# Designed miniproteins, single chains, continued (5): the designs that were tried, part 56

Each design is a single chain, and the fold is of that chain. pLDDT is the mean over its residues in the fold that is shown.

## One batch from the design tools (miniprotein)

Design m17922
Fold by ESMFold2-Fast:
Structure m17922 (fold): chain A 92 residues (1-92)
Amino acid sequence: GAAIAEEALDIAIEALDETIRLLRELGDEEQALEVEIARGMVLIIRGVLRLNPEMPAEVAIRQALKLLEQVAETVSVPEPVLEAIRKIKELL
């Protein structure tokens, strides 16, 4: 239900925060900004879910997974995001 969606979105946000940190340590500000945009989109998904508690949790989780998969394909340090994708899929 809603608790599983919140847990999945928290896992996504934590992984994106770690990815931003790693990219900034590498001096890759362009990739860090791209990941910050993805993070902002996950926060929007969370806001929409909270305003629409009758929305199926799986819809919010699938949108977050799509964003994480896009990030993993584009960043030089995909490991935190790939682990988050694995953990979130275990919740489904």
Scores: mean pLDDT 88

Design m17923
Fold by ESMFold2-Fast:
Parts: C-alpha cells; sequence; structure tokens
Structure m17923 (fold): chain A 79 residues (1-79)
C-alpha cells in the first residue's frame, strides 16, 4: 500500500518518530491514508470524530514524543 509521505513527514516532525518507523506503525495498525490524516489532525489538537484504534495510535504517539513509552510499546499499542 502506497502511503502519502507528506502526511508521514508531518507526523514525524510533530512526534520525533522516523518516517521508516511510521511506515512500520501504519503496517502493524493497518492504517490507511485517511487514518493517518486523522492521527495528524489529532496531533495538531483538532477535535475530530475518530475510531478507537486511531485515538489509541494518536495517544501512543504523543506518549512516545514525551518519552513516556518505548518504540516497542508504541508498536504494541496498535498490534
Amino acid sequence: MKIDEKILKEISELTGLSISNLKKLAKIGKFNNKDLELILKGLKGERVKVSKKVATATLALQMYKLGVISLEALFSSVA
């Protein structure tokens, strides 16, 4: 599945997670471009209706940015 690298770049800049690891996260979580756009909006503080899985990924990415969880814990949150 070809993921929009512009969305991945913006999430990477907001979270500190590499584009390569974001691609892995998207594959593990089975996130499409629409899911990633909703995650990006959530990371920017926008209030949008999202699935539980998208909400979990957004929270886990915020916790990873704050150094609260490891990369392995981030991947496990969406498995």
Scores: mean pLDDT 82

Design m17924
Fold by ESMFold2-Fast:
Structure m17924 (fold): chain A 88 residues (1-88)
Amino acid sequence: MAMDEKKAAELLAPELKKLAEELGLTPEELKEMVKKKGPAETALEMLAKKEKRKLEDILKLAAETPGASERQLRVLALAVEILLKEEE
């Protein structure tokens, strides 16, 4: 259950990183967006700007369980947190 959400987030994090780079967002700018809007809303805004189908496919895997919409938001939040943690 929660493990599946983390797995989906780990698959989504590289796609969100690539999306942030395509949008010209620095890690610092991404952190500021997360502070203001939260991680899930930040990810949704990035997706809306680029309409990434590959990210949609990963979110579909999370959505195949009960509580799909809330689960998708948790996966997006976790993926953003993983992305920000990889700044080294």
Scores: mean pLDDT 71

Design m17925
Fold by ESMFold2-Fast:
Formats: sequence, C-alpha cells, structure tokens
Structure m17925 (fold): chain A 90 residues (1-90)
Amino acid sequence: STVLNDAELEQLKQQLLEEIDKLEPLLGKETVKLLKEALEKYMSQRKPLEAVKVIQGIIAEILREKGEDILDSEGLKEALEAAREYLEEL
C-alpha cells in the first residue's frame, strides 16, 4: 500500500477544512471548531483515515439529532466519502 506524503496529507487536510468551513452557517461555530480540532488532531498524527472516520461519526450524530440532510449541498459528505475510499485502498 502507498503511504501519503506530507504534501498529499496537507492537501487533503486543506480540502476538508474548506468543506467544514462552508458548513458554519448550518452547523454553527462551536460544531465547526469541534470538527476542525478532530481533523487537526488525527492529521498531525498522520492518521488521515482515522480523521475521516471520526469526522463522519460526528456528522452522522449531528444529522441524527437535527433530522436534516445538511451535507449534500456543501460537498463535505462527498469529500469525506471520496477520501475514505481512497485511503482504504492505500
């Protein structure tokens, strides 16, 4: 399996941060901060698959609580699913 280099990890992190930021009007500032902190924590440990899985878990909990499909229009769901598929194939 191929391991992501530092540039690829940084690119993935920035892509996910941008998609998370787009959700601030829907999720609120505190939830966005929580998502960013989870992403930074696992990405700094070079665990991108864990970062994606943790963020997917948080989003699933929020969607269950709110009963809203708030991710499809913002692209975060697609970005997380694409990243997970890519990382699981490494």
Scores: mean pLDDT 75

Design m17926
Fold by ESMFold2-Fast:
Structure m17926 (fold): chain A 102 residues (1-102)
Amino acid sequence: SMMEEARRRLEELRERARRFAEEFREEELEEAVRGAALLRLIEELGVPDGKLREEAERGAERLQAYAAALIARGEDPEAVFERLDARVEAALAELKARLAAA
């Protein structure tokens, strides 16, 4: 039935999300966080489209995928968002400090 097929697809998506979260390394998470922070900085400064924005967008998308995977495996969405937002804010503050020193 269509309902059994939808259930199977949902189970497959959950398993893929679980594997994605388990295989995500700390270095990859730090790169994704830096990309998300850089995207916010680019948006605040009004920088036009370019390679740097494209790289930042990829990092932000990867961080969103990681958050979705943690939630899909059973973590509390609020706790996931709070933890990742704190990391992005810290990275953004560091980027702004480095710009001010340059």
Scores: mean pLDDT 82

Design m17927
Fold by ESMFold2-Fast:
Structure m17927 (fold): chain A 79 residues (1-79)
Amino acid sequence: SASEARVLLLLAEREIREAEELLRRGGDLQTVMSLLQGARTLLERARKVASPEQEAALERLEARVDELIERVKERQREQ
């Protein structure tokens, strides 16, 4: 349902914000990756129950997760 998708999107956004905060603070990269993988799983679940009106929000959050994963990989290369 759209209501179920809304909850999943909100939970994914929370995981993404936590990952961004940890990455900003120079926190553990494995923890950041775990949060981003969790967000990806929530977005996959949301996609199965999302309404057409929620597609733009899904695409934005998926793109944000991919961007953050690339930032994690870049930091790992700087080691």
Scores: mean pLDDT 87

Design m17928
Fold by ESMFold2-Fast:
Structure m17928 (fold): chain A 65 residues (1-65)
Amino acid sequence: SAFDNAAKAGKEAAEAGNYDGAITAYQKAIEIAKKEFSGDSKTVIVGQIQKDIDDLKTKGAAALV
């Protein structure tokens, strides 16, 4: 699915140390999740990816700007 592809791209970018690319891919995954999921499933999935974004910002991308 488009969501799985965006989430995978985010994970691969993060593992490569490309935090800006990972954040962008995870943000795209959230937008897709908001369209494809509803109710509690949407809240859980979006919340999990948002935590991944917040962790990546803490690790370096936001601290270097």
Scores: mean pLDDT 77

Design m17929
Fold by ESMFold2-Fast:
Structure m17929 (fold): chain A 63 residues (1-63)
Amino acid sequence: STAADLQNRIDQLTYRAGTLSDENARKQVLSLTDKARTALSNGDLSSAQSYVDQAESLLSRSS
């Protein structure tokens, strides 16, 4: 399901954030994954998707 896919992506982003050398980028990714988890718990899949996409973009730029 979309919710299960988003949860898996959030878990992966949280893990990968710990590998970032840039502390500010790591904090931003973790903030976005926290917001994505909150959106998922509220059933807001579109907001969760947006936060996940933003976190993935930041992670890509920070490696």
Scores: mean pLDDT 85

Design m17930
Fold by ESMFold2-Fast:
Structure m17930 (fold): chain A 76 residues (1-76)
Amino acid sequence: EQEMNNRLADMIRRLAGQVSDPRARRYLLQAAGYVRNGDYDKAISLLQQAYDLYPSTLVRNALNAVQNHRNIIQQM
């Protein structure tokens, strides 16, 4: 779990570097921190806020990846 959390967080952090909107970038960086800590609900909220400000396929994919990972953990 921690290794997957670190990989997801790193993906989101790299994505933040590619986002030109500074508000959306801040939300992505905060979401990466929460994913690393296993706080998926806060991460999902921040990723949704980033998507609302900066709708892109990459942000949507990040949101979906975190939601899917949380769902898998909750099933176990």
Scores: mean pLDDT 82

Design m17931
Fold by ESMFold2-Fast:
Structure m17931 (fold): chain A 85 residues (1-85)
Amino acid sequence: MTDDDRRLSEALRALSPSTGELIVGRFGLGGPPGSPGRKQAIEDIQAYLDRLGSLEALKAAGVAGLTTVKYVDELTAERILSLLD
């Protein structure tokens, strides 16, 4: 596990307001830094996490839940969830 993976893992467990930004930055979602697509990906992922409200809900929703978010494919969802194991 890298320091970046550890930091993101801790943010995911806490469901912190910065978790969406950390996910998008780590996995390069929505486009290049500063693009409208990157901003939208951050907002969409953070909104999804806020709706779940807990780490248990995130784990229960799994890959299928994460892939409902625009820009998150199955591989990205699996990699995000692997940080919690």
Scores: mean pLDDT 79

Design m17932
Fold by ESMFold2-Fast:
Structure m17932 (fold): chain A 88 residues (1-88)
Amino acid sequence: SDIEKELEELRREYEEFKPVVKKTAEELDSQGKHKEATLLLVLMFTYGGLLTMAELTKHNPALAQQNLDAARQVLADLKARVAKAKAS
């Protein structure tokens, strides 16, 4: 289904981006930016959780799509924060 294809795409992005987020959080933590490092990890786990919720709700397309839309929003926030951290 279209939902399953989108979910597979977002799961691939999650697995590819996870080590980047982890490294960025470790670098921020080493700089004493503990709150920012923790926020990146929380957002990463939230993104993963939303993908799991989309999988569990895939038989309700409207609810699955809401979970996927929320996952895309969290991913966008994560990407922006990682980019900002790397620019600092």
Scores: mean pLDDT 88

Design m17933
Fold by ESMFold2-Fast:
Structure m17933 (fold): chain A 74 residues (1-74)
Amino acid sequence: KRELIRKGAILLTAGNILEAASTILPKDEAVEALRRAIELYEKAIQYFKEAGDQEGVALAEKNLERVRKKLEEL
């Protein structure tokens, strides 16, 4: 169970890094970074759900929604 939370946290962090990188990248590369961040956040949500970490799920879902909105604006 702890391993699932750790995996979720690692994926969440990776998604955060890609989201941050998207703010300084050219448009095409920013789109790819945001798409990869979405995939990482979705996988993080799966691990947090399996672990029963409701706080992790909520945080990852909030980040996922934010990134989806950023993609719609590009």
Scores: mean pLDDT 86

Design m17934
Fold by ESMFold2-Fast:
Structure m17934 (fold): chain A 65 residues (1-65)
Amino acid sequence: DEVVERAKRRAEERMAALGLDVEFEERDGEIIVKVPATTYAQKMAALALAVEMELETGRRVRLEL
């Protein structure tokens, strides 16, 4: 899915700017986003990212911190 791959790339670039590596997993139509966020600001950024990915892809997104 080109939309999903584009969303993943944007997510990786945005989180890299915060010094965070992002890992993705796809299971049963759900996108799992794994972010080693530790600060409140990083966690809020990751949550905003997950919401944006849901809106862009139309798929469920699960955030793992």
Scores: mean pLDDT 84

Design m17935
Fold by ESMFold2-Fast:
Structure m17935 (fold): chain A 73 residues (1-73)
Amino acid sequence: SASPEEKFEALLKKLEQAVDNQDYDSAKAIYQEIAELLQELAQTDPELYAKLKERVEKKLKEITEKIQAQKAA
């Protein structure tokens, strides 16, 4: 079975791909899966949670800028 970190990396890659394809419904669903994984980790592995939360926050900033650019084009 995949580790939480491996699942997280796979979901981030899928999220980026969905946004690049302008598939915002899929992007939202994938983000919900990431949020659920992080909620579980907050209870089971707080140190990993803190690390992955920081990575998500950085990626969300990049994705938000990308979506704004896509909608402006």
Scores: mean pLDDT 84

Design m17936
Fold by ESMFold2-Fast:
Structure m17936 (fold): chain A 80 residues (1-80)
Amino acid sequence: SKEEAKKEMKKIAEEIKKIADEVKSDPNADFKKAVEEIHKKIQEMQKIVEENPEIKDFAEEIYKEVEKILDEMMEEVEKR
């Protein structure tokens, strides 16, 4: 359903944030592995949107949130 698709999108965004937060907090974190896991989760999000086109507007807001999370992660890594 539309509501289930939205919940799944939020859940994946939260999982991406958790991975990003781990990278930001641990200079020894496996950055390459973290990026690969994040990429995989973004692909899962894309599949949900393709299967649930009625949530496109909601998905755009979630994608912006994910972009912000990734930008903050990259800024922290660049300082190292």
Scores: mean pLDDT 86

Design m17937
Fold by ESMFold2-Fast:
Parts: C-alpha cells; structure tokens; sequence
Structure m17937 (fold): chain A 69 residues (1-69)
C-alpha cells in the first residue's frame, strides 16, 4: 500500500498509553498530541472495521479532552 507506517506496533502502543496518562493528568504537550495522533492514524489504517470504529471513538474522545484544556 501507499506510505507504509514508519513506527513499530509496540512503539505505537507505548505512545498511546503515555498520551492517555498525560491527557488525563493535563500534562500533554502539542508535540506529544501530534505524535499520538499519528500513531492512532497508523493503527487505524491497518485495523479491521470493528477496531477502526473503536479507534475513531477514541480519537473523538481525545479531541474533546484536548479542546477542554
């Protein structure tokens, strides 16, 4: 496919876990938010339809929490 993901799956999962913790603690930086968004998009692109819906819901939740900061 076009533009394969550059990040290993393990690294993507670690970025998402750190992002969630920092977002809940309101300590997230713009750079970390961008990195987490890229990791989420990369995971979504390689997921089945059910997982894609779960990841889309998570992305929406993150966007709402970021806007609240």
Amino acid sequence: GPMPPAMPLAKQREILARFKEKLENKTITDEEALEATRALQSLAANSDPARQRELDALAQEWAEKLDAL
Scores: mean pLDDT 69

Design m17938
Fold by ESMFold2-Fast:
Structure m17938 (fold): chain A 79 residues (1-79)
Amino acid sequence: SEQERARQLIEELTPLLERAREALERGDVESARRYADEAIRAAGRFGPGHEQETAESLARLAEEAGLEELAEELRRRAE
């Protein structure tokens, strides 16, 4: 069902996004890249649209954290 799939996406993605955000806020580029990769891959299991949205969201967070190179890398993954 649509509701079940949405619930599964949120359940799998939320902890990965939280870890990525924490690493971005610390300026830990290596950990942020790793958790971002995991989050994008997890979102990809639910479709390319979710993968793109996740990559775009993480790119914006990286830009806000001042991590310009990581933000550019993540935007390329959203293409």
Scores: mean pLDDT 82

Design m17939
Fold by ESMFold2-Fast:
Structure m17939 (fold): chain A 55 residues (1-55)
Amino acid sequence: PTVKVDVSHLPEAAQRLMLEGIATGRVPSAREIAERSGLSRAAASRLAKMVAEAL
C-alpha cells in the first residue's frame, strides 16, 4: 500500500530512520527510534507504526 505521511515536523534523526526503514523494508523498533532521535517512547512507537503502514 502507498501511504503519505507528513514527517517534516519530526527531528531529522527520526525522519532519517523512517526513510531507512521504508527503503530497506525494515521497521525500526520504538526503542531504536527513541534512542537515536530523542523522541519519547510513545512518539517513537507511533513513528514505527507509520513506517510499518508505509511498507
Scores: mean pLDDT 71

Design m17940
Fold by ESMFold2-Fast:
Structure m17940 (fold): chain A 65 residues (1-65)
Amino acid sequence: GALREAALATAREAGEKAKKQYEAKGLKATVEVRPDGPDRALVTVTAGDIVLRGLATPEGTGGLG
């Protein structure tokens, strides 16, 4: 549904932003996004030994800071 698609898009955008920040510092980073129900998504960013996890909704992302 539209809410799930919005949450997945928010998760990808937040993850890609974090990935670009770490890659700009010379680290290799990866982004993984998983749906979590009809209106949420989980995002994980790994950069070397750093692991960031966040929860995305259509309105925004928490936990990646």
Scores: mean pLDDT 79

Design m17941
Fold by ESMFold2-Fast:
Structure m17941 (fold): chain A 68 residues (1-68)
Amino acid sequence: MKKVVVGGGETEEKAQEDAKKGAEIAGADISFGVKATTPKEAGEAARKLGKELGGVGIGAFEGVAGGG
């Protein structure tokens, strides 16, 4: 399955930046940024997206939440 990284941040630009950086470090095929006000919101969104994409690796960067 494809390896996916999801990044979260207070702005969409920040979230995309963190997701892209994390994907390069992890060697992931796909990265997504999600706007979230709290780490918990980011982790919830990442977990939901990961389930939809087959439950692949999901992480948040810069202290923002992640999920599997």
Scores: mean pLDDT 60

Design m17942
Fold by ESMFold2-Fast:
Structure m17942 (fold): chain A 74 residues (1-74)
Amino acid sequence: GTQTYLVTLAEPLTAEKLTALGKLLPKGTRIERVSPRTVRVTFPDGVFLSKEEVRAIFEEAGLAVEEVELVEES
């Protein structure tokens, strides 16, 4: 099974922050920029993180997070 989250940021996602985020997320995670401040994150099969864990990873990457929404779980 997979989980997909929609994350809303206080500031636009820069290339530098995207690189930092990619280093902190589990290997195989898909990151899609939906808008300047909205990112879709799909975790690889068998990886399940809470909203709090997803927020913590984004904040560790230096991103201020406004909202984390679970969009899909299978």
Scores: mean pLDDT 84

Design m17943
Fold by ESMFold2-Fast:
Structure m17943 (fold): chain A 75 residues (1-75)
Amino acid sequence: HMTPLLKRLVEREGKDAIDGRPIEEEGYENARLYYKDPTSLDYSDENVVAVTKEAYDALRPQWSPEVQAREAALE
């Protein structure tokens, strides 16, 4: 079930903000929340976006342990 925040972000942007492509319903069910800048600790709503699981996994090597823990908490 989609979280209210994830649904709102997808509706607002109409596409994956990182990949510039639409998040299909299937991809949306597997989407992850993360910061627009994955090295940032800014947790505000304006810096949180929805991405596909594949894009999320590709970004993980760039994240600090603190960012990774906070992303896990968004689930």
Scores: mean pLDDT 52

Design m17944
Fold by ESMFold2-Fast:
Structure m17944 (fold): chain A 69 residues (1-69)
Amino acid sequence: MEELLKEIKEEILKNYEKYGVGATMNRILRRAREEGRYREVVQALIELTKELFKLDPKSIENAVKKLNK
């Protein structure tokens, strides 16, 4: 989990200037789905968002539930 959080954070920071945050997130999720680790990556994104923004977890979990559909 911690290693995956670091990987996602680094990919966003590396690519957000070129592609934007939304497009970078879509690329990460697409790759995760192709590799069969979509749910694991989604769970890591919840943890990353809690860590970086200290946001209410409920709003983040609701957004993540949409991505699972």
Scores: mean pLDDT 66

Design m17945
Fold by ESMFold2-Fast:
Order: sequence, then structure tokens, then C-alpha cells
Structure m17945 (fold): chain A 91 residues (1-91)
Amino acid sequence: MKLAIEAESETAMGLIEAGVYRAQGREVEAAERAVEALRRGIERLREALEELEKLPESPENRAAIERLRRQIADLEAELARAEAELAALRA
């Protein structure tokens, strides 16, 4: 859980930075920062998932694993959209 919270905080900070770039009219830099933040967040959550999967089975660990899998899936969907936006901006 601690690694997942850290990943969420780091991802949120990166997305805030992307928002600041967008507010400044820096559309490409905003999209690049968003993609970077989402990729980093996904990597960190996958690390947290891998650690949890190595622990003994418990109801708490099973719930945490399911929650992390859903968070990873949601972020992967967001990343796909952010990558498409960046590609369109670079075209």
C-alpha cells in the first residue's frame, strides 16, 4: 500500500505540472509531461503489485492486489489517451 500511495502522489504531481504547462500555452510540453507521469506511475504501481503478490495470501492482500490491478488498468487507459493526444500534437 505505501508504494501505491507514493506512486499516486508522484503521478498527481506530474499531472499538476502538465496542467501548469497547458495553462502557459505549452501544449506539447504539457502532453509530454502527462505521458511521462502516467508511465512512471504505472511502473511504480506494477512494482507495488509484484511485492504484494509475493506476500502470503490473506483477505487484506487479495483486496489490495485487486485494487492495484484496477488502478493500473485505469492508468493504462489514461496513458493510451495521453499518448494519442501527444501524437496528434506532434503531427
Scores: mean pLDDT 81

Design m17946
Fold by ESMFold2-Fast:
Structure m17946 (fold): chain A 108 residues (1-108)
Amino acid sequence: MLSDIEQIERVVEREMASLSEEVRAAVEAAAADLDRFRRLALKLAVARFIHAWEEGKITTEEEGVAYMVAAAEAQLDLLAEITGREVSEEERARVRETAARVARWVFS
């Protein structure tokens, strides 16, 4: 499981390196209160969100928030499955709120 997390972290680092400095700084600030596992889920969700935004699939703040929250929950579930870790409702709520803040930042 640890080696799987390390491999995921390398993928996340490469994806984050492809994003602008402003996006990376905003994500790091928003994720500062999250643990390693939740930070990975958020960063993967941000990468997917930015690609969808660049492709014109997300055109409004409301669409962006909905997409980002759904992407963050999906990545959190995927990471939980890969690592065998359970995710609490409180952890889900914090990831959802952080994801919504990042999406709102993109539209501000």
Scores: mean pLDDT 75

Design m17947
Fold by ESMFold2-Fast:
Structure m17947 (fold): chain A 67 residues (1-67)
Amino acid sequence: SSDLARQKQLAQSSLDTTRKQVDDYIKKLQQQAQENPSLEQQIQQKIQKLQQAMRQIEDRVQQFLDS
């Protein structure tokens, strides 16, 4: 139906937006790590968790798009 196609377009758009926001945030965290080396390990752990969460979101969205 048209509604399902629209929802899939919205899901893809939302994923693209979220990915860009997460990428921008990771870049800011990387800059913070360079400015504050004592926080590097803590920041790297946070980046890893963000990347893992994004992979899970991408997988679920892709499953919906493939339906």
Scores: mean pLDDT 85

Design m17948
Fold by ESMFold2-Fast:
Structure m17948 (fold): chain A 92 residues (1-92)
Amino acid sequence: TLGKGMNEEELQIALVRGKIIDKLDEFLENSKNEEQIEKQLEEIRDWLLNEFNLPEEEVEKIIEKLREVIENPSNGSLYLEIVDEITELYTK
């Protein structure tokens, strides 16, 4: 749906959502053991705080949800909820 019949604002939101999905997919792929999980969570926390300028309380909530996704990787609904939450926080 990118670039087809979308206005400029919708296109920018879709691009941001895509960047979030790509970043979280890389995070999950690289989170294979406890040490890597903690490293990746710190990188995601820094990325959300500095790149997206999200409030610290919202970032910590997202990090907690990401821990749940790692423990239950078959829960695709939680993963999509996180993507949607980050996108909404960034675009408001």
Scores: mean pLDDT 77

Design m17949
Fold by ESMFold2-Fast:
Structure m17949 (fold): chain A 68 residues (1-68)
Amino acid sequence: DLEKQLEDARKTLEEVKAMSPEEIKARVKAATGLELSDEQAETIKFTVIGLLEAAIDFLEKLIEERRK
């Protein structure tokens, strides 16, 4: 379900944008065991935002194409 994936991606984007560097560090540590610096946490946040925005644009285009 592409529409569900789009909704999930938009929700995740909003959540990531709202996260502090400390929250990014905590999530990465919980998921991977890696401890990040503030600079590394900001870089990851920026990268994840960019990937999510690209994924949202791609999904929107796919849904639009299928509806036509």
Scores: mean pLDDT 80

Design m17950
Fold by ESMFold2-Fast:
Structure m17950 (fold): chain A 69 residues (1-69)
Amino acid sequence: SSRVERLIALIEAKRLDEALALLATLDEATASQVLMALAVRGLMEGFPRVSSSLSPREVLRLAVEYLTA
């Protein structure tokens, strides 16, 4: 989706505040799509292990913060 593409572009540009603002508007299904797109691009390699109890949006928030550091 256009939201998925826009969030990935913000992450790649290291625009943390804009990325988090867009993340806040996403549902769990769209957050899962972003996580899959990040994984397919190889951007999730090196991402630390997170609890399996976290929702896709919670995992995506941690991934955004990690990738824009």
Scores: mean pLDDT 84

Design m17951
Fold by ESMFold2-Fast:
Structure m17951 (fold): chain A 94 residues (1-94)
Amino acid sequence: MEEQQFEKLLEEMRKLGASEGELRAFRLLMENMPEEKREELLNMSAVEILMELGALAVARAVAEVLGDVDEFVEWLAKKYGVSKEVAREIVEEL
């Protein structure tokens, strides 16, 4: 069930014009998040996921201007339940 919904969301995101970075960020989240947090994302629409990734991209840009990228990486790791290493990879794709 999870794999089918993930594939469907990736296809819908591509149809909506998602960048390769956004698609990679979503894949990194799905591969590394705990089950309960993955289920929350899989219940979102492709538009809602793209809006969330877009908000993260804006937050990253603000963090770069303020010099707070490391704090943003730590926040993202906690929010999505991923390691700081994975969070940094996600931030690089945004």
Scores: mean pLDDT 85

Design m17952
Fold by ESMFold2-Fast:
Structure m17952 (fold): chain A 78 residues (1-78)
Amino acid sequence: MSPIELLGQLTAEMRRIPSASLSQVGEVLEKLIEAIKNRDSEKVLDVVDEFLENTDLSEEQRTRILSLGRELSARIAS
């Protein structure tokens, strides 16, 4: 799966969380796009971890988002 496809899946999963606002998801998306452009794999993980810490979500949702975030990070690592 390409980085853009992973970003799309990650954003879609975040938008399905009832406690996550569109503004919050949009801010996360902007940070992830910047991290991808800069090939900053650590920043991708930091952004995902910050979202998980600041969002009320189930263990299943957490695991899914973390898995997608780690895959995205791995794909941009140089």
Scores: mean pLDDT 83

Design m17953
Fold by ESMFold2-Fast:
Parts: structure tokens; C-alpha cells; sequence
Structure m17953 (fold): chain A 100 residues (1-100)
């Protein structure tokens, strides 16, 4: 579990870096590119969680589906940041439940 948490934390930092870099350009093109890059990292997180904690497979797939829909709906960097923050909070709640 500790190794999984470290890998997830690293991928979350990659998501934050993508958002921060895209914000420097502050264009619709950079926003759309950031959404696709974030989706790819979320898919990596989901695959990692399913491999290490298969009991969370349904919950983490549902979180991915909901987050991808919200990312597709986001039209501003503020909305993107809110979606990312919500995903991070919910992901850590899922991982914390697995410890109990």
C-alpha cells in the first residue's frame, strides 16, 4: 500500500504540473491539451489501483468515468482546477478506506 500511495502521489504531482504549465499560456488550446494529458495520467492511476487493490476496481472506475465527464464539461482553468482537486480528494478517500 505504501508503494502504491507513493506512485499515486507522484502521478498527482504530474497532474498539478500539467495544470500549472497550461495556465501560463491561458488559452483554450492549452486547456484542451491539459485535459487530454490529465485523462491519460488518471487512466494510469486507475490501472495501478486496480492492479494493487482489485477490491477498489469498481469505485476507481466510477471515479474515472465521473472525472472524465467533468473534464470534458470544463470550459475554464478554474473549472479544470476544481475537477482535479475533487478527483484528488476522492481518490485519497478511496485509498484510505482500503487501509481499514
Amino acid sequence: LEELEKEVEKKIEEIKAIVNEALKDDTQESLEKAKEEIKAIIEEIVKLVKKKLPELSKDVEQLRKETEAKLDAAKTFGELANVVFDFIVKLWELLDRAKR
Scores: mean pLDDT 85

Design m17954
Fold by ESMFold2-Fast:
Structure m17954 (fold): chain A 94 residues (1-94)
Amino acid sequence: SLEETVRRIQEIRGEWTGRARTASLAEAKAGALEAMGRMKEVVVESFPEIAEEAERVYEEYAARIEKATSLEELEDVMNEFEERLGRLMNEAAA
């Protein structure tokens, strides 16, 4: 399920990236929060033991999304969030 979980996260990330390209900054931020929430849900479904850690990471990165002033900053935050979730899943799977 780790490979399937990673694939689902990548699909959610790609969907947001496509929509963000034609969106206003406010719309891109709203989409990023929705995408991150869905990524978190997918991780928690696969690894319920790290649900609290995944929630804390979501809250941390959601605050960074709200403070972002450009699409480039949003993309950086989304990349870091995906990497952070990847590390949590790797540790849980070990």
Scores: mean pLDDT 86

Design m17955
Fold by ESMFold2-Fast:
Structure m17955 (fold): chain A 88 residues (1-88)
Amino acid sequence: GNLIADLDKAIKEGDVDKVIEIYKKIVTDKSLSSTELDEALTHRYTDFKKNLGEEGVKKIIEELSNDKSLSPENKKKAVRVLENSLEL
């Protein structure tokens, strides 16, 4: 499936666990350019707090931050997007 389409659906449905799964796939996808990674991570991020709730977004941040298999650089990028979504 298309990761962006799957992410779009998970955000609209408020499925926090599915967003975590897809975000980890995005962060680990070595086929994505820097621009494609940024576009994927920022997809509908303005809707995260509204659709997932503040606690849902914080859970995603915690799960990504604690996953030692993720690249530190891409992890920091993803966490920054999520933190910015809480300030909207």
Scores: mean pLDDT 86

Design m17956
Fold by ESMFold2-Fast:
Structure m17956 (fold): chain A 68 residues (1-68)
Amino acid sequence: MEATVEERVVSVEEATEIMLKIDEERDPNVIVMVGVLSETTVRVVIVRGDTEEAAREAARKVIEELKK
């Protein structure tokens, strides 16, 4: 039970395209987190798990790291 985490710092336009692509896939094991860094820049974190639980656990770890 593993999860893959991809982290990117992109423009708002690129973040929108990434989110639309992920939404199109309609995969319940994928979690997307977006953090606004500035008016024009956002951090997009895409978590893909073997199961919904694995994705949630990996997302929780990412949130813990971001709080530091």
Scores: mean pLDDT 76

Design m17957
Fold by ESMFold2-Fast:
Structure m17957 (fold): chain A 81 residues (1-81)
Amino acid sequence: MDEKIDELVAAIKAGDYQRAAEIINELLKEGYTLEEIADRLEPEVPGFAKFLRGVAEGLRLIPVGIDKAIERNKLYRKLRE
């Protein structure tokens, strides 16, 4: 997990949100939760960690993939703009 978190932090800092989404989806497939990922990101990228906690709450209420949640939220909208 830690190696992938470091890669995820690097992708976020580079503005590569497509790569960040891919790493998050990979971690989710490995059994990690969005909350666990957000907790690991908080020291380096607290704004993104807060965003992921919001996505996690949304995913609990409605079954949707993280890529679709990102598409409908701030990070994906920023990529489309």
Scores: mean pLDDT 70

